# Designed miniproteins, single chains, continued (5): the designs that were tried, part 104

Each design is a single chain, and the fold is of that chain. pLDDT is the mean over its residues in the fold that is shown.

## One batch from the design tools (miniprotein)

Design m19843
Fold by ESMFold2-Fast:
Structure m19843 (fold): chain A 64 residues (1-64)
Amino acid sequence: EAEELLEYAEELEKKAKEYKEEAERLRATATTEEERLEAERLEGIAALLEGFAGYERKKAEELA
């Protein structure tokens, strides 16, 4: 039960890291406003996934 929530949190953290790394690459190579906005969008997605991961981790802690 708690292990399942932790596993899900880890999956969300992994995806957040991937989006954050992609956003950093785009931001570093961005030469247009469109590319900068795309990097910002990916940063937003990463932040949301980190929030969800934190929520699932908190639920796991409550079960322990």
Scores: mean pLDDT 82

Design m19845
Fold by ESMFold2-Fast:
Structure m19845 (fold): chain A 61 residues (1-61)
Amino acid sequence: GPLREELLRVYEESREKLIEHYQKTRGLSREEAEELLEKSLAEALAGDDVVLRVAIHDLRL
């Protein structure tokens, strides 16, 4: 639905920015940051509209 499309768009737009953010703020490697983002995306996509909205907000840095 529209929220899943929005989440995927925001993820694609913010992917590199989020990787750099996690590397700097959490001391993660690039691979660890990518794995964390993929896991978070998968969990959000499996959730309801509330989970999708929260994930969209969390991905906007």
Scores: mean pLDDT 78

Design m19846
Fold by ESMFold2-Fast:
Structure m19846 (fold): chain A 64 residues (1-64)
Amino acid sequence: MKKIAVVAAPTEEAGRALARQLREQHGVDEVVLLVGADEDAALAAGRRIREETGGIVGVYGVPA
């Protein structure tokens, strides 16, 4: 079962930093990075990925 993180961040640098932490410390298999997306867009993406994969999906945000 895949563990997937959806990360919304104001910049690619901020998003990649959080993605690295999630992969290394929380055992996340895949990260979907959404640069410039708001929380609603991130939640919508997370719901879609969970429906398509049946995996464990977490949604994370870096405040703008």
Scores: mean pLDDT 78

Design m19847
Fold by ESMFold2-Fast:
Structure m19847 (fold): chain A 88 residues (1-88)
Amino acid sequence: SEVERLADELVERFKKILTDLKNRLKSLGVSDEEIEKQIKEVGDFLLSLGEATVRAKAEELGLSPDEIERLIARFRERFNKVLEEILK
């Protein structure tokens, strides 16, 4: 679906943003503890932004509340897996 494709594209885009941020902070000599904190803070912001974006698009397309919540849950699950991998 168009919404699933949007959600997948957002996950990949946010993964790149967080990976680039982590690498940049490491290159600047920032501590692992501070890097983890910054990645979590930016990750929480991106999760909220992504959920809002997916919800708005699904509502525009006239999807049911149940379908919208399933798409949001799928986005959240996929993004959280990306966040866990980056924090390793």
Scores: mean pLDDT 90

Design m19848
Fold by ESMFold2-Fast:
Parts: sequence; C-alpha cells; structure tokens
Structure m19848 (fold): chain A 116 residues (1-116)
Amino acid sequence: AEWARWAGEGAAEAGRAGAEGDERGAAEGARRAARGAIKAGEEGGPVGAQGGSAAAMGAAGAEASAMYGLGPADAARSAAAAGGGAERAGEGAGPEGREWGRRGAEEALRGAERAA
C-alpha cells in the first residue's frame, strides 16, 4: 500500500510537471513512480512485477526525452507510461494500491494531454 501510493504520487507529479513544460520534473516524477511501482510489485506477485517493469521503461523514456531535449510533450507521454505501470503494480498490491496507481496514471495522462 505505501509503495503503491508513492508510485501514484510520483506519476501525478510527473503529469503536473509535464503539463507545465518541465521536462526534468516529468522525468524525476517518472523515476519516483518507477521506484514505488517496483517495490509495490514485490508484494503483488507476477502482476505487480509486470507493472514495476512497465513503470521502469516509462521512466527511462522520460529521462531520455529530457536528456535529448525532445520537448515536454514527449517527456509527459513517457511519464504517463510510467503511471500506467504504477497502476498495474498497484493492482497486484490490492484494492487500495490499485486506486492510488489509477489516480496517478490519470493525472499523468492529463499532464501529457496538456503538454501536447
């Protein structure tokens, strides 16, 4: 539950930063989401582990976008992928973790839409 909440908060942070055009903030939020999702996934069995891996890939994409200056829209889209991984990791962690992951994924997607 705690780590799924951390992941959801990280995804939401990434979405807000992306909406504001902050590539570095979006990448940092995505990394936070990935860390939380990986730890939540350790408790969630195979579904949680898959969510953690997906979040890590999204975070890597957001970091690459920030590093190469592809723009805040690309960073926000990668952060939204990290949010989706957090949602899946939360699903493995149970109902409360699932809700936190889902909320984070929604905010990350809204951020990506605003950054576009």
Scores: mean pLDDT 69

Design m19849
Fold by ESMFold2-Fast:
Structure m19849 (fold): chain A 69 residues (1-69)
Amino acid sequence: MMEAERSEQAAKDSLLTLMLKAGVPEEEAQKRIEAMDFDQLMQEIARLQKTMAPQAEAGRAAARELAAE
């Protein structure tokens, strides 16, 4: 019982981690995640993974540099 809710929570946790790594503020990331259904969560995770995979190191460094300003 509640397997779907557990899967959705895991997706929310994964998306939050990805958003934080991308330099999104925790408050903004939480708000966006709370507004998403499971389908939207999976689509956003796939989008961020695709965006971050080839440029993970450069993107992370750039995001930190921009956040410091």
Scores: mean pLDDT 69

Design m19850
Fold by ESMFold2-Fast:
Structure m19850 (fold): chain A 60 residues (1-60)
Amino acid sequence: VTFLSAEEQEKMGDEAFEAGDYAAAVTFYERALEQKPSPELEKKLKEAKEKLEELLEKAK
């Protein structure tokens, strides 16, 4: 089984974020961080989590 690299996981997270699927973006960024720690990825993960919280707030 071919595992996705941290860079590939980050790309998938970016694509999910652009599509407005913040839950998927969080998942991919978390997986990327597990493979390779990065301040840039931590920032992206934080932004995705904030956007997910905004969506949940709008659903009220």
Scores: mean pLDDT 79

Design m19851
Fold by ESMFold2-Fast:
Structure m19851 (fold): chain A 86 residues (1-86)
Amino acid sequence: MTVVITLVNASPGATMAAMGLAVEGVIAGGEMETKVDGDTITLTVRGATDAVMAQAEQMAQGLRDSGHKVTVTRTGDTLTITITGP
């Protein structure tokens, strides 16, 4: 499965949380790709396990609860999370 996290003007804490999830995905046997385009950082984790997918959804909810604008979309085996800082 694949997790795509897009960070737009996100806080340092949100960026660290997303990076931590990507590292956990790699430790679980996946691959990570990072793309930077101005103030936007896109993290793509391929080969994500069900546990990593669940952790990604929990991270997204936690960031939403802390005041970030978070959009979560699942299409097949791809989970897309967009995090925008206030």
Scores: mean pLDDT 83

Design m19852
Fold by ESMFold2-Fast:
Structure m19852 (fold): chain A 65 residues (1-65)
Amino acid sequence: GSGVGSIAEAVEDFTGRSPEELSFRRGDLLRILRVVDEEWVEAESLATGEVGLVPASHLRVVEAG
């Protein structure tokens, strides 16, 4: 799928509002696991190993999968 397997860098801080949402800080690296819709992806934090939903608008792909 588009962006799946890619490594993305957070361009903005994000605080999850539910247990399914991943919190991260600007500059964090995340691996895109699944594209949920146009606004949300499921990603893994490379720093913590935590998995959750993240807003696609907060990510910039730095290494294509």
Scores: mean pLDDT 82

Design m19853
Fold by ESMFold2-Fast:
Structure m19853 (fold): chain A 58 residues (1-58)
Amino acid sequence: TEEFNKKALEGGKILAEIYFKKSEAEGLLVLGSSYGHIPELEEKGKELIKKAEELKKK
């Protein structure tokens, strides 16, 4: 579980970096979702997702 969470976070960060080049909102959503799977980063993940939702309002 711990190793899985670490690898999931690493993959999520790489994917988020790619999305950030196209859209800040998409990048934040991907990053926030990855953080949300780690207990220590869950609250930070929620903040990132909230910011992404705010940016989606065009």
Scores: mean pLDDT 75

Design m19854
Fold by ESMFold2-Fast:
Structure m19854 (fold): chain A 62 residues (1-62)
Amino acid sequence: MKERIIEAVENGDYETLEKLLVEAYLRKDLEAIEAGLEKAKEMGDEKAERMFENTLKALKSE
């Protein structure tokens, strides 16, 4: 999961990223989501960063 999320961020593949974030949310894979957020911040990808932050907020509110 984590490797696929990082690859989607690196490639700017937002459609794949959205699907992977739904899967990570259902699995409660916090480590994969946090790793992807760090990669998005490293790349300066504000759109991906927002997607990860929204997913983390949803997970942490449970």
Scores: mean pLDDT 82

Design m19855
Fold by ESMFold2-Fast:
Structure m19855 (fold): chain A 70 residues (1-70)
Amino acid sequence: NAQAEADALVDKGWAALEAGNYEEAIRYFEQAIAVDPKHAKAHFYLALAYSRLGERDKAVEYLKKAMEAA
């Protein structure tokens, strides 16, 4: 199902984020959102990844989306 597929992608993104591979993490979180557009955790972690890259405007945008999806 879409939730389980998105959760698996979020887990892969989190592993990339922990490894410092922020751009790879962003791709996994974007894939999770493509599968489940209402996935709050994917939006939150995407905001976190953009924050780590210094992409402030994108981090704020995805944080707002995470709060709306929660």
Scores: mean pLDDT 84

Design m19856
Fold by ESMFold2-Fast:
Structure m19856 (fold): chain A 73 residues (1-73)
Amino acid sequence: MIDYSKLSAEELELRKLTLETVRNSTEFIKERLEKNAKTEEGKKLIKLNEEAIKILEERIEELEKELEKKKAE
């Protein structure tokens, strides 16, 4: 696991950008799946993307808290 407390503010911002980009891409794909999925397996893919988005959002929140601490220093 990457120790966010050891990263600089710039490195934390870049990591946040990476996670936000992956989240936004996953949300985009999920929306397309919701419009096009006709099979039971396709519905499972939607659920997998929903879970991935949730995990990414939790990681982004952790990273935002660490950035807040760095900016308060």
Scores: mean pLDDT 83

Design m19857
Fold by ESMFold2-Fast:
Structure m19857 (fold): chain A 55 residues (1-55)
Amino acid sequence: GAMAAALAAQTARVRANAHRFVQEVRDKLPPEQDEAVRQAEADADRSIAGVDAIT
């Protein structure tokens, strides 16, 4: 319904903002931090998927 659609839209915006933030941070971090950044991005995606599963 409308609530589920609004929640999905909000989640998409949060994800887009997180991707932008991660990209900006990646551009300033040394290469050795790429692994940590990838792990954090994967963890964020899993959290979002978890919310989708219960909605």
Scores: mean pLDDT 71

Design m19858
Fold by ESMFold2-Fast:
Structure m19858 (fold): chain A 55 residues (1-55)
Amino acid sequence: MDQAIAEGLKQLKKVSDITRASPTPEDAARQVRALPQEFKDALARGSRELTRRHL
């Protein structure tokens, strides 16, 4: 599997963990927005590769 998909899935797990650990949806959204740009770029690359291969 491509590194882009693997990295995207790893970052997606971080978002899931933040959401599950956050007491409110607002806290989860604030934490996700504070993530570094490289993390967001990795998610975007993984999402595009997954869509290209699967959808």
Scores: mean pLDDT 68

Design m19859
Fold by ESMFold2-Fast:
Structure m19859 (fold): chain A 77 residues (1-77)
Amino acid sequence: RLAELREEAERLVRELDELAEQAEASGNHDLAEQLKRFREDFERRTQAALEAGDVVAAERTLLAAREFIRQAREQLA
């Protein structure tokens, strides 16, 4: 379970980085800054939860990231 959560976290970090680049390229600088800030906070929180073995905290952090990514994709569409 922790290994699966770690792999998902890595995928979501890459997704956030890609969306931030896409937002910059499309002129959505405010969204790009929000994505960069969220990504940094997400990476720190997820790493802490996974290192502590806190599956519930890790799952909640991943859920929040998925929701933020969904909203960002909608703004870029």
Scores: mean pLDDT 83

Design m19860
Fold by ESMFold2-Fast:
Structure m19860 (fold): chain A 96 residues (1-96)
Amino acid sequence: SDEEWAEWLKERAEEILEEVEKLLKEAEKAAKEGDLEKLKKILLEIEELLGILRILRALGKRLKVLSEEDEKFLDEVEDKIEEYIKKIKKLIKELE
């Protein structure tokens, strides 16, 4: 059903956010160690995960299975990931 697909997408979004938060902790450690190459690699991994989420969300929009509450939840997840990307980019700039 449309509801089952939306619930599946939100579960995938939560899993992506959890993985991104683990990667953020690794990025903070890499920054303290001055490991610029690892920090850049982690940034690419997070950007790839955001890309996957955006593709899945776009599919949900095309299928018209997303409610306003689902869209709000996905906005909050994407906003958090974008904030984490900005933090990592700042750490990269400070090490360059």
Scores: mean pLDDT 89

Design m19861
Fold by ESMFold2-Fast:
Structure m19861 (fold): chain A 55 residues (1-55)
Amino acid sequence: SDEELLEEAVAELRRRLRELGFSEEQIEKRVARMRAAFDALSPEARAILRALHAQ
């Protein structure tokens, strides 16, 4: 689902940023931006992303 894909992306982003030495505050700001960007995606854009991931 879209929510599962977003949560997996968020978990990977948090992992990567911690490895790079970002603070938890910086990580959560990046996560908030990712969530906002995802929420701004049209239903059509979300459908295309799901189709591409399924391949």
Scores: mean pLDDT 78

Design m19862
Fold by ESMFold2-Fast:
Structure m19862 (fold): chain A 83 residues (1-83)
Amino acid sequence: MSEELWAEAEAALHAIHAAVLKNIIDRGVYLPKEEIERDIKFLEEALERVRNDPRLSPETRQAVIDLLEEAIKKLKEAYEKLK
């Protein structure tokens, strides 16, 4: 129970981080290329952890994966515009 609860809390923090980054990009705030690269790597590592966490319910896992994938997509689009 407590371990699963902490896994859900950790997944929620990843979802919040993804939502904040997506909001920054959607608001047209320009981030330096190095910061975008760092954020992409961080979210990709979080995505791998969520995908492989057996403590998460399937519903929570899918919801967090969807949010992380959307944020990663938005960050990669922003990164490409800085070429």
Scores: mean pLDDT 80

Design m19863
Fold by ESMFold2-Fast:
Structure m19863 (fold): chain A 84 residues (1-84)
Amino acid sequence: PKIGDKVTLTYTASKPTTFTWTKQKEGEAPETIIENNSTLVPGVDSRFSGSGSGTTHTLTIDNVKEEDFATYYFGDKEVKLELK
């Protein structure tokens, strides 16, 4: 993806689960952005949204910015977003 795009990160679990989405940028502390699969943490940019229940979970970033290119985690599962 490139700056300005709408990006979707999907994690598929082997069984129903509920976790947090965490953003980890190199050199920075981890930041919790979505709780309980879909609840935006207060103070986090509204460009982020979470959806999903059961086994399929999605993080959506509208109008992606350079600062959003980071490693994301759903629970302990790593999903990396890289600028193209």
Scores: mean pLDDT 73

Design m19864
Fold by ESMFold2-Fast:
Structure m19864 (fold): chain A 65 residues (1-65)
Amino acid sequence: SEVLKKLLRLIGEILRLIGEILDLERELEEVKDVDPERAKELEREIEELRRERERLMEELRSLPK
């Protein structure tokens, strides 16, 4: 089933993005008080990944049941 293949691919991509976001959020907590420039870079990266995650979640919601 093409729907099932797309579902599994989207789930995999979403889980990967969640993992990347969590890793960056952890790094942000470690550097936020010691490296403000790195913190700003991490905040931008996190925001970009969150937008991509939301895009994929919308695609997942649009799949037929």
Scores: mean pLDDT 85

Design m19866
Fold by ESMFold2-Fast:
Structure m19866 (fold): chain A 76 residues (1-76)
Amino acid sequence: SKKIEELKKLADEISRLVQEGRYEDALRLAVEKGIISEEEYKRMLEAAKRDPRFLEIGVGVALVKIAMEIVIEEKK
């Protein structure tokens, strides 16, 4: 399944950015790939101004959404 392969590749790229401490870049990639909305991204950036751990939480949300989309695609 091409969509499952693309989602797995995206999860791998996000995980690589996380290993490098590049949480904002990981979130930006998730927005570019349509996993997180631009509005969700803006809320996460605003929250991160008060506590930078919200960037890590945002990446976690993106990875859970990718995992859910993989499961949904496997059922088609």
Scores: mean pLDDT 85

Design m19867
Fold by ESMFold2-Fast:
Structure m19867 (fold): chain A 85 residues (1-85)
Amino acid sequence: GVEEAAEAAARAGEAAARGAEAGDAAGAAGGAIGAMGAAMAATAAGGGKEGGRKAAEAAEEAGGESEGGKLAAEGAKKAAEGEGG
């Protein structure tokens, strides 16, 4: 559901942050894509725009201020706006 998608977004944001810290551009990008997917899933699961926003916020909070975390947060926010579905 929406809460599960928000948890997935948080994990993806954290993975993006870790990838960036390790200098792994592919890992950081993969985390960002995962966060975007999770936000879309939250929207599709009946959470609508609000569900997508919660997933985007979870990714932003978990990813922190790292470059990977910022990338994940931006992707999730765009997906929550309906740009990905």
Scores: mean pLDDT 74

Design m19868
Fold by ESMFold2-Fast:
Structure m19868 (fold): chain A 68 residues (1-68)
Amino acid sequence: GSEELRKKAEKIEKALKEAEKNKDKVVLMNVLHEARELLREAQKAGDEETAKRAEEIIKRAEEVLKSL
């Protein structure tokens, strides 16, 4: 349910922070892909909270990629 999606969001967010520090483009692209999947899953489940978190991860990963 929503708790599993929430945990997934937390893990992806943590990976994003580490990738930002290391300027790791490959990891950033993987984070972006996983966050997009999480967004789709959250939308199908009707979990607006998790969907918003996934959207934040996507925006942040995209910003970091643009800065590289």
Scores: mean pLDDT 85

Design m19869
Fold by ESMFold2-Fast:
Formats: C-alpha cells, sequence, structure tokens
Structure m19869 (fold): chain A 97 residues (1-97)
C-alpha cells in the first residue's frame, strides 16, 4: 500500500521532469533517485529543496507532494492517500497543460 503510493507519486514527478527539455535522461535518473531517497527517509526539507530548486515545481504542487509524503509516513488510510494523490494529479495537469 505505502509502496504503491510512493511509486505512483514518483511517476508524477517523472512526468514533471520529462516536461523540461533542458534536463537530460541521466539528470532525470539522478534527480529521481534523490527524490525517492528523500521520500523513503521522510526528509521533507531535502524533498522541498529538490522540488523547488532542481525541478522548479510551483509552490502549490510542492506543498501537495510534501503533504502526501507526510501522510504516507503517518500511515494514513487508502482513501486519504487517494484524495491527496488526486489533488497532486490535478495540480500537475493544470501546470503542464
Amino acid sequence: MKEEFRERLLELVRRLLENNPSISPSTIGILMGAIDFAIRNNDLEELRELLTNHLKAPPELVEGILELVEAIHRGEDREKLEELLRRIEKLLEEYLE
């Protein structure tokens, strides 16, 4: 369950990175690894830094991602995690197109 939501979040982050044509595939791999590590370790400060300064994600999307990661680590139920993930998906869709 928690692994499922982490993987689904990482897929959304990958889409955000792939939308930047200036970022090479190697750089995407490195950033995805760093983000996954921060998520697994509940390192919200590092995750915020990566999303804001390296991905240039908008503040609302950054806060949504951090809220989902914190909820995953708190052991929130599937319904709450699905709600938070849907919010991130909507923000990402609005940002990308």
Scores: mean pLDDT 82

Design m19870
Fold by ESMFold2-Fast:
Structure m19870 (fold): chain A 99 residues (1-99)
Amino acid sequence: MEEKAREHVEKARELLKQGKYEEAIKHFDEAIKLDPDGPVAAEAYTLKAEAYLMLGQYDKAVEYARKAIELDPTNERAHRVLALALYALGKEEEAKKAY
């Protein structure tokens, strides 16, 4: 299961590089289903949050960045995505605390 979850993350990373954010999100969702509480899910939630940030869906970017942090509190990339999304929503004080 974990190896297949990793394959979905790799495919989604390629799609992110191509600007295919919605397709990338679908592959991150499959990775999360295959490894819901593991390290792959933490990474998939982080990258899914980045995809939503790029789509301008800042509320969803906040939601999924927080899920990534819940699974891996040391995930600096997830904290950065959270800060950027909160800034975009006008929540400047919350954003300053997230980074």
Scores: mean pLDDT 84

Design m19871
Fold by ESMFold2-Fast:
Structure m19871 (fold): chain A 71 residues (1-71)
Amino acid sequence: MKVSEEELEREIRLALAVMYATVLGLSASREEREEAIEEAREFAKRLGLDEEGIEEAVEAARRGAELAEER
C-alpha cells in the first residue's frame, strides 16, 4: 500500500472537509441550508483540496442537511 506524505496530507484534508461539511449540514436550519453548503465549499477551498474534493465536501453537506430535515 502507498502511504506517501502527499497522499496522507490529501486524505487528512478530505476527511476534515467532509466531516466539517456533514456536521455543518446536519446543524443547518431550513433557511441556512444553502449557507451550510457554501461554507463547506469555502472550507474545502481553504484546505487546498482539488475540485473533486471540493465537490465531495459540498455533496456531503447537502446530504447532511437533507438528513437533518427528515429527522
Scores: mean pLDDT 62

Design m19872
Fold by ESMFold2-Fast:
Structure m19872 (fold): chain A 60 residues (1-60)
Amino acid sequence: NLEKILSDIENRKKVLEEIRKKYGKEFADEVEQRINERLSEIYKKKVDELTKKLEELAAA
C-alpha cells in the first residue's frame, strides 16, 4: 500500500507539471492544492481510526 502511494505521488507530480505547461501555473497550483487538502483530510481520518483501534485493543 505504501509503495502504491509513493508511486502515485511521483506520477501526480509529473501530471501536475504537464498541466502547468499546457494550462498555466495558476491552474496547476489550484489542482495541486485541492489534491493536497483532500489527501490531508483522508490521512487525518485514517490516523484517528488506527489510534482508536489501538486504544480498543489496549483496553480489552
Scores: mean pLDDT 73

Design m19873
Fold by ESMFold2-Fast:
Structure m19873 (fold): chain A 54 residues (1-54)
Amino acid sequence: LEEEFYEIYKKYKNKRFQLLADEVRRARAAGLLTPEFEEVVKKIIENEKKYLEK
Protein backbone atom coordinates (compact mmCIF):
# COMPACT_ATOMS: atom_id res chain seq x y z
CA LEU A 1 0.00 0.00 0.00
CA GLU A 2 2.31 2.80 1.19
CA GLU A 3 5.26 1.26 -0.72
CA GLU A 4 3.26 1.38 -3.96
CA PHE A 5 2.53 5.09 -3.46
CA TYR A 6 6.28 5.66 -2.99
CA GLU A 7 6.94 3.82 -6.27
CA ILE A 8 4.47 6.08 -8.08
CA TYR A 9 6.04 9.12 -6.42
CA LYS A 10 9.53 8.09 -7.59
CA LYS A 11 8.35 7.53 -11.17
CA TYR A 12 6.18 10.65 -11.57
CA LYS A 13 7.76 12.89 -8.88
CA ASN A 14 4.40 14.13 -7.65
CA LYS A 15 4.64 14.94 -3.91
CA ARG A 16 0.95 14.04 -3.46
CA PHE A 17 1.83 10.35 -3.69
CA GLN A 18 4.50 10.73 -1.01
CA LEU A 19 1.92 12.42 1.22
CA LEU A 20 -0.57 9.62 0.51
CA ALA A 21 2.07 7.03 1.46
CA ASP A 22 2.75 8.90 4.72
CA GLU A 23 -0.99 9.11 5.42
CA VAL A 24 -1.40 5.33 4.99
CA ARG A 25 1.59 4.70 7.28
CA ARG A 26 0.07 7.02 9.90
CA ALA A 27 -3.31 5.28 9.65
CA ARG A 28 -1.61 1.89 10.09
CA ALA A 29 0.33 3.11 13.15
CA ALA A 30 -2.87 4.55 14.68
CA GLY A 31 -4.84 1.33 14.09
CA LEU A 32 -7.18 3.08 11.65
CA LEU A 33 -6.33 0.86 8.66
CA THR A 34 -9.66 -0.99 8.38
CA PRO A 35 -10.38 -3.53 5.60
CA GLU A 36 -12.69 -0.95 4.00
CA PHE A 37 -9.96 1.70 4.08
CA GLU A 38 -7.43 -0.78 2.63
CA GLU A 39 -9.83 -1.61 -0.22
CA VAL A 40 -10.23 2.09 -1.09
CA VAL A 41 -6.44 2.61 -0.99
CA LYS A 42 -5.82 -0.45 -3.19
CA LYS A 43 -8.35 0.84 -5.71
CA ILE A 44 -6.64 4.25 -5.80
CA ILE A 45 -3.21 2.61 -6.31
CA GLU A 46 -4.46 0.33 -9.09
CA ASN A 47 -6.28 3.18 -10.85
CA GLU A 48 -3.13 5.36 -10.73
CA LYS A 49 -0.94 2.53 -12.02
CA LYS A 50 -3.47 1.59 -14.70
CA TYR A 51 -3.72 5.14 -16.07
CA LEU A 52 -0.04 6.11 -15.60
CA GLU A 53 1.85 2.81 -15.98
CA LYS A 54 -0.83 0.53 -17.39
Scores: mean pLDDT 74

Design m19874
Fold by ESMFold2-Fast:
Structure m19874 (fold): chain A 70 residues (1-70)
Amino acid sequence: MEEVRKRVEELEERAREVASRSTPRQAARLEGLVEAARRFVEEGDLESAELTIRQLETEIARVEEEVRRS
């Protein structure tokens, strides 16, 4: 559980940094995924937390790529 919490915290920081350089729509999507991951961790739903973390990692990478090309 603690390891999963640490991953969410690290991804939240990364998502926040990327969101500051992205569009409002992209920022909202990143914020939604961070919130969902935090909620699943708080509820002890490790399976849903892991799936959401993977989605968040993918979305961060996608937004980073778009920002780099802009």
Scores: mean pLDDT 82

Design m19875
Fold by ESMFold2-Fast:
Structure m19875 (fold): chain A 58 residues (1-58)
Amino acid sequence: SDLADALRAGLADLEAERDRLQAQYATATGPEADALGAEIDRVQGDIDELRRRLSEVS
C-alpha cells in the first residue's frame, strides 16, 4: 500500500541518519559525544515507532 511504502521510505531515511550519527559518535568526546548519544536515542525512538506503525499496515 502507499502508506506502507511511505513508512518503509521514512524508516530507511531514519536508519541512514542513525548510521551517520553513530559514525560521528565513534570519534566524538565529552559534551559532543553526550549530544550525539541523545540524538541517536531520539532517532532510535522514531525508528521503533515507524516499525510499530509499519507492522499495523502490513
Scores: mean pLDDT 88

Design m19876
Fold by ESMFold2-Fast:
Structure m19876 (fold): chain A 100 residues (1-100)
Amino acid sequence: NPFPPTPVLSLEEAEARFEALLDRFLATGDQADAQGAVRVAANAMEQLSPEEARAWAERVLARLRARKATADPARQAKIDGVMAAIEDLLRAHEARAAAA
C-alpha cells in the first residue's frame, strides 16, 4: 500500500524512533520498549524492496554493534536480543519477497 490513510514514517523518522525506544529499553529493561523498537523496524522494512531492507538492516545492525562495543554486560545482552530480532525480521522479509 504506497499511500496508506495513516502517514508512514520516513526512514529517518523510523531510525530516530527505533533509537529512542532502544535507549529506553537499554535504560529500563522494559520489554514493551524492545517490542516497540522491533515493530518500528518491521514496519520500516515492509516499505522497502528486499535490497533496500537489507541495506537498512545492515546499517542498523552496524550501529547496534558499535553501541555494544562500549556497553556494560547487561546492556550488551539487551543489544544482542535486539540484533537477533532485526536479523530474524530481515530473514522473514527476504523469505516473503522470494515467495512473492
Scores: mean pLDDT 79

Design m19877
Fold by ESMFold2-Fast:
Structure m19877 (fold): chain A 55 residues (1-55)
Amino acid sequence: GSKASLEKVDETNYRVIGEEDKVLLTFADGSKKVVETGALISTEEALKIVSAEGI
């Protein structure tokens, strides 16, 4: 997939950044979640993410 990342918006939120419409997030426990590019994710959830990939 393409490059994707998380950008800190404030103390409680990160924004999903990517080149595709959707991003696949992989968490430290091995679980995966698909989110829309531009979605807001809580800091608690964001800190558990180990990779992000545009799909």
Scores: mean pLDDT 85

Design m19878
Fold by ESMFold2-Fast:
Structure m19878 (fold): chain A 70 residues (1-70)
Amino acid sequence: MEEEAKKKAQELIDQGLEEEAKVAYLLTLMGKEVSKEELKEIAKKLLEEAKPTYEEVVEFIKKLYEEIEK
């Protein structure tokens, strides 16, 4: 899981998507899989929050999944 999370994050960093890479890393560690469009939306929120800590990002993603959960 950790190695897979790092691989996904590195791929996004190589594409210039640093904020999306952080989100993808955390989502993979949480056992969640999301589309590139969802990652872009989450990354936009991170930019609006002036680059929150990893703890704040985890809480934000957790709340998003609680809302989407069906």
Scores: mean pLDDT 63

Design m19879
Fold by ESMFold2-Fast:
Structure m19879 (fold): chain A 87 residues (1-87)
Amino acid sequence: SMMEKMRKEAEKKAAEHVYISMLIYYKDNKEIQARIEELVKKYKDNPEKLVKELIQLLREEGDSELAKNLETTYKGLLDVYLKSLLG
């Protein structure tokens, strides 16, 4: 449906903000940056699963506070982008 396409576009834009924030945070850690880029390539057509795996990566690395903050950011951006695409 048109609504499902709009939702996937909003999810893709919100997910992009999450992984870019992570790449900036880990700017001095090439190994973690490579893992982020691999997840982006693997889940290019599934932004919801991408965000879930990115948040899991943060939790596994011990960055639980950043994981919580980025999960909140994703949900907030998703709402904003959905409203922008519908209006």
Scores: mean pLDDT 85

Design m19880
Fold by ESMFold2-Fast:
Structure m19880 (fold): chain A 55 residues (1-55)
Amino acid sequence: TEEEARRRLTELLMELRKKVTKDEFNKIQSEVNKIYKYYGPEKAVEFLEKKLKEL
């Protein structure tokens, strides 16, 4: 659901903030925001989860 995806995004972004540099965080957040805008919150969650596992 969209509400669950939005909450999940917030949690993942908080986790990302603790694991990467400021520059990397800003770059990834920008990509997440673009995916959210054009493909929706579920795709943004999927992208960020993959990104976090690959870091």
Scores: mean pLDDT 83

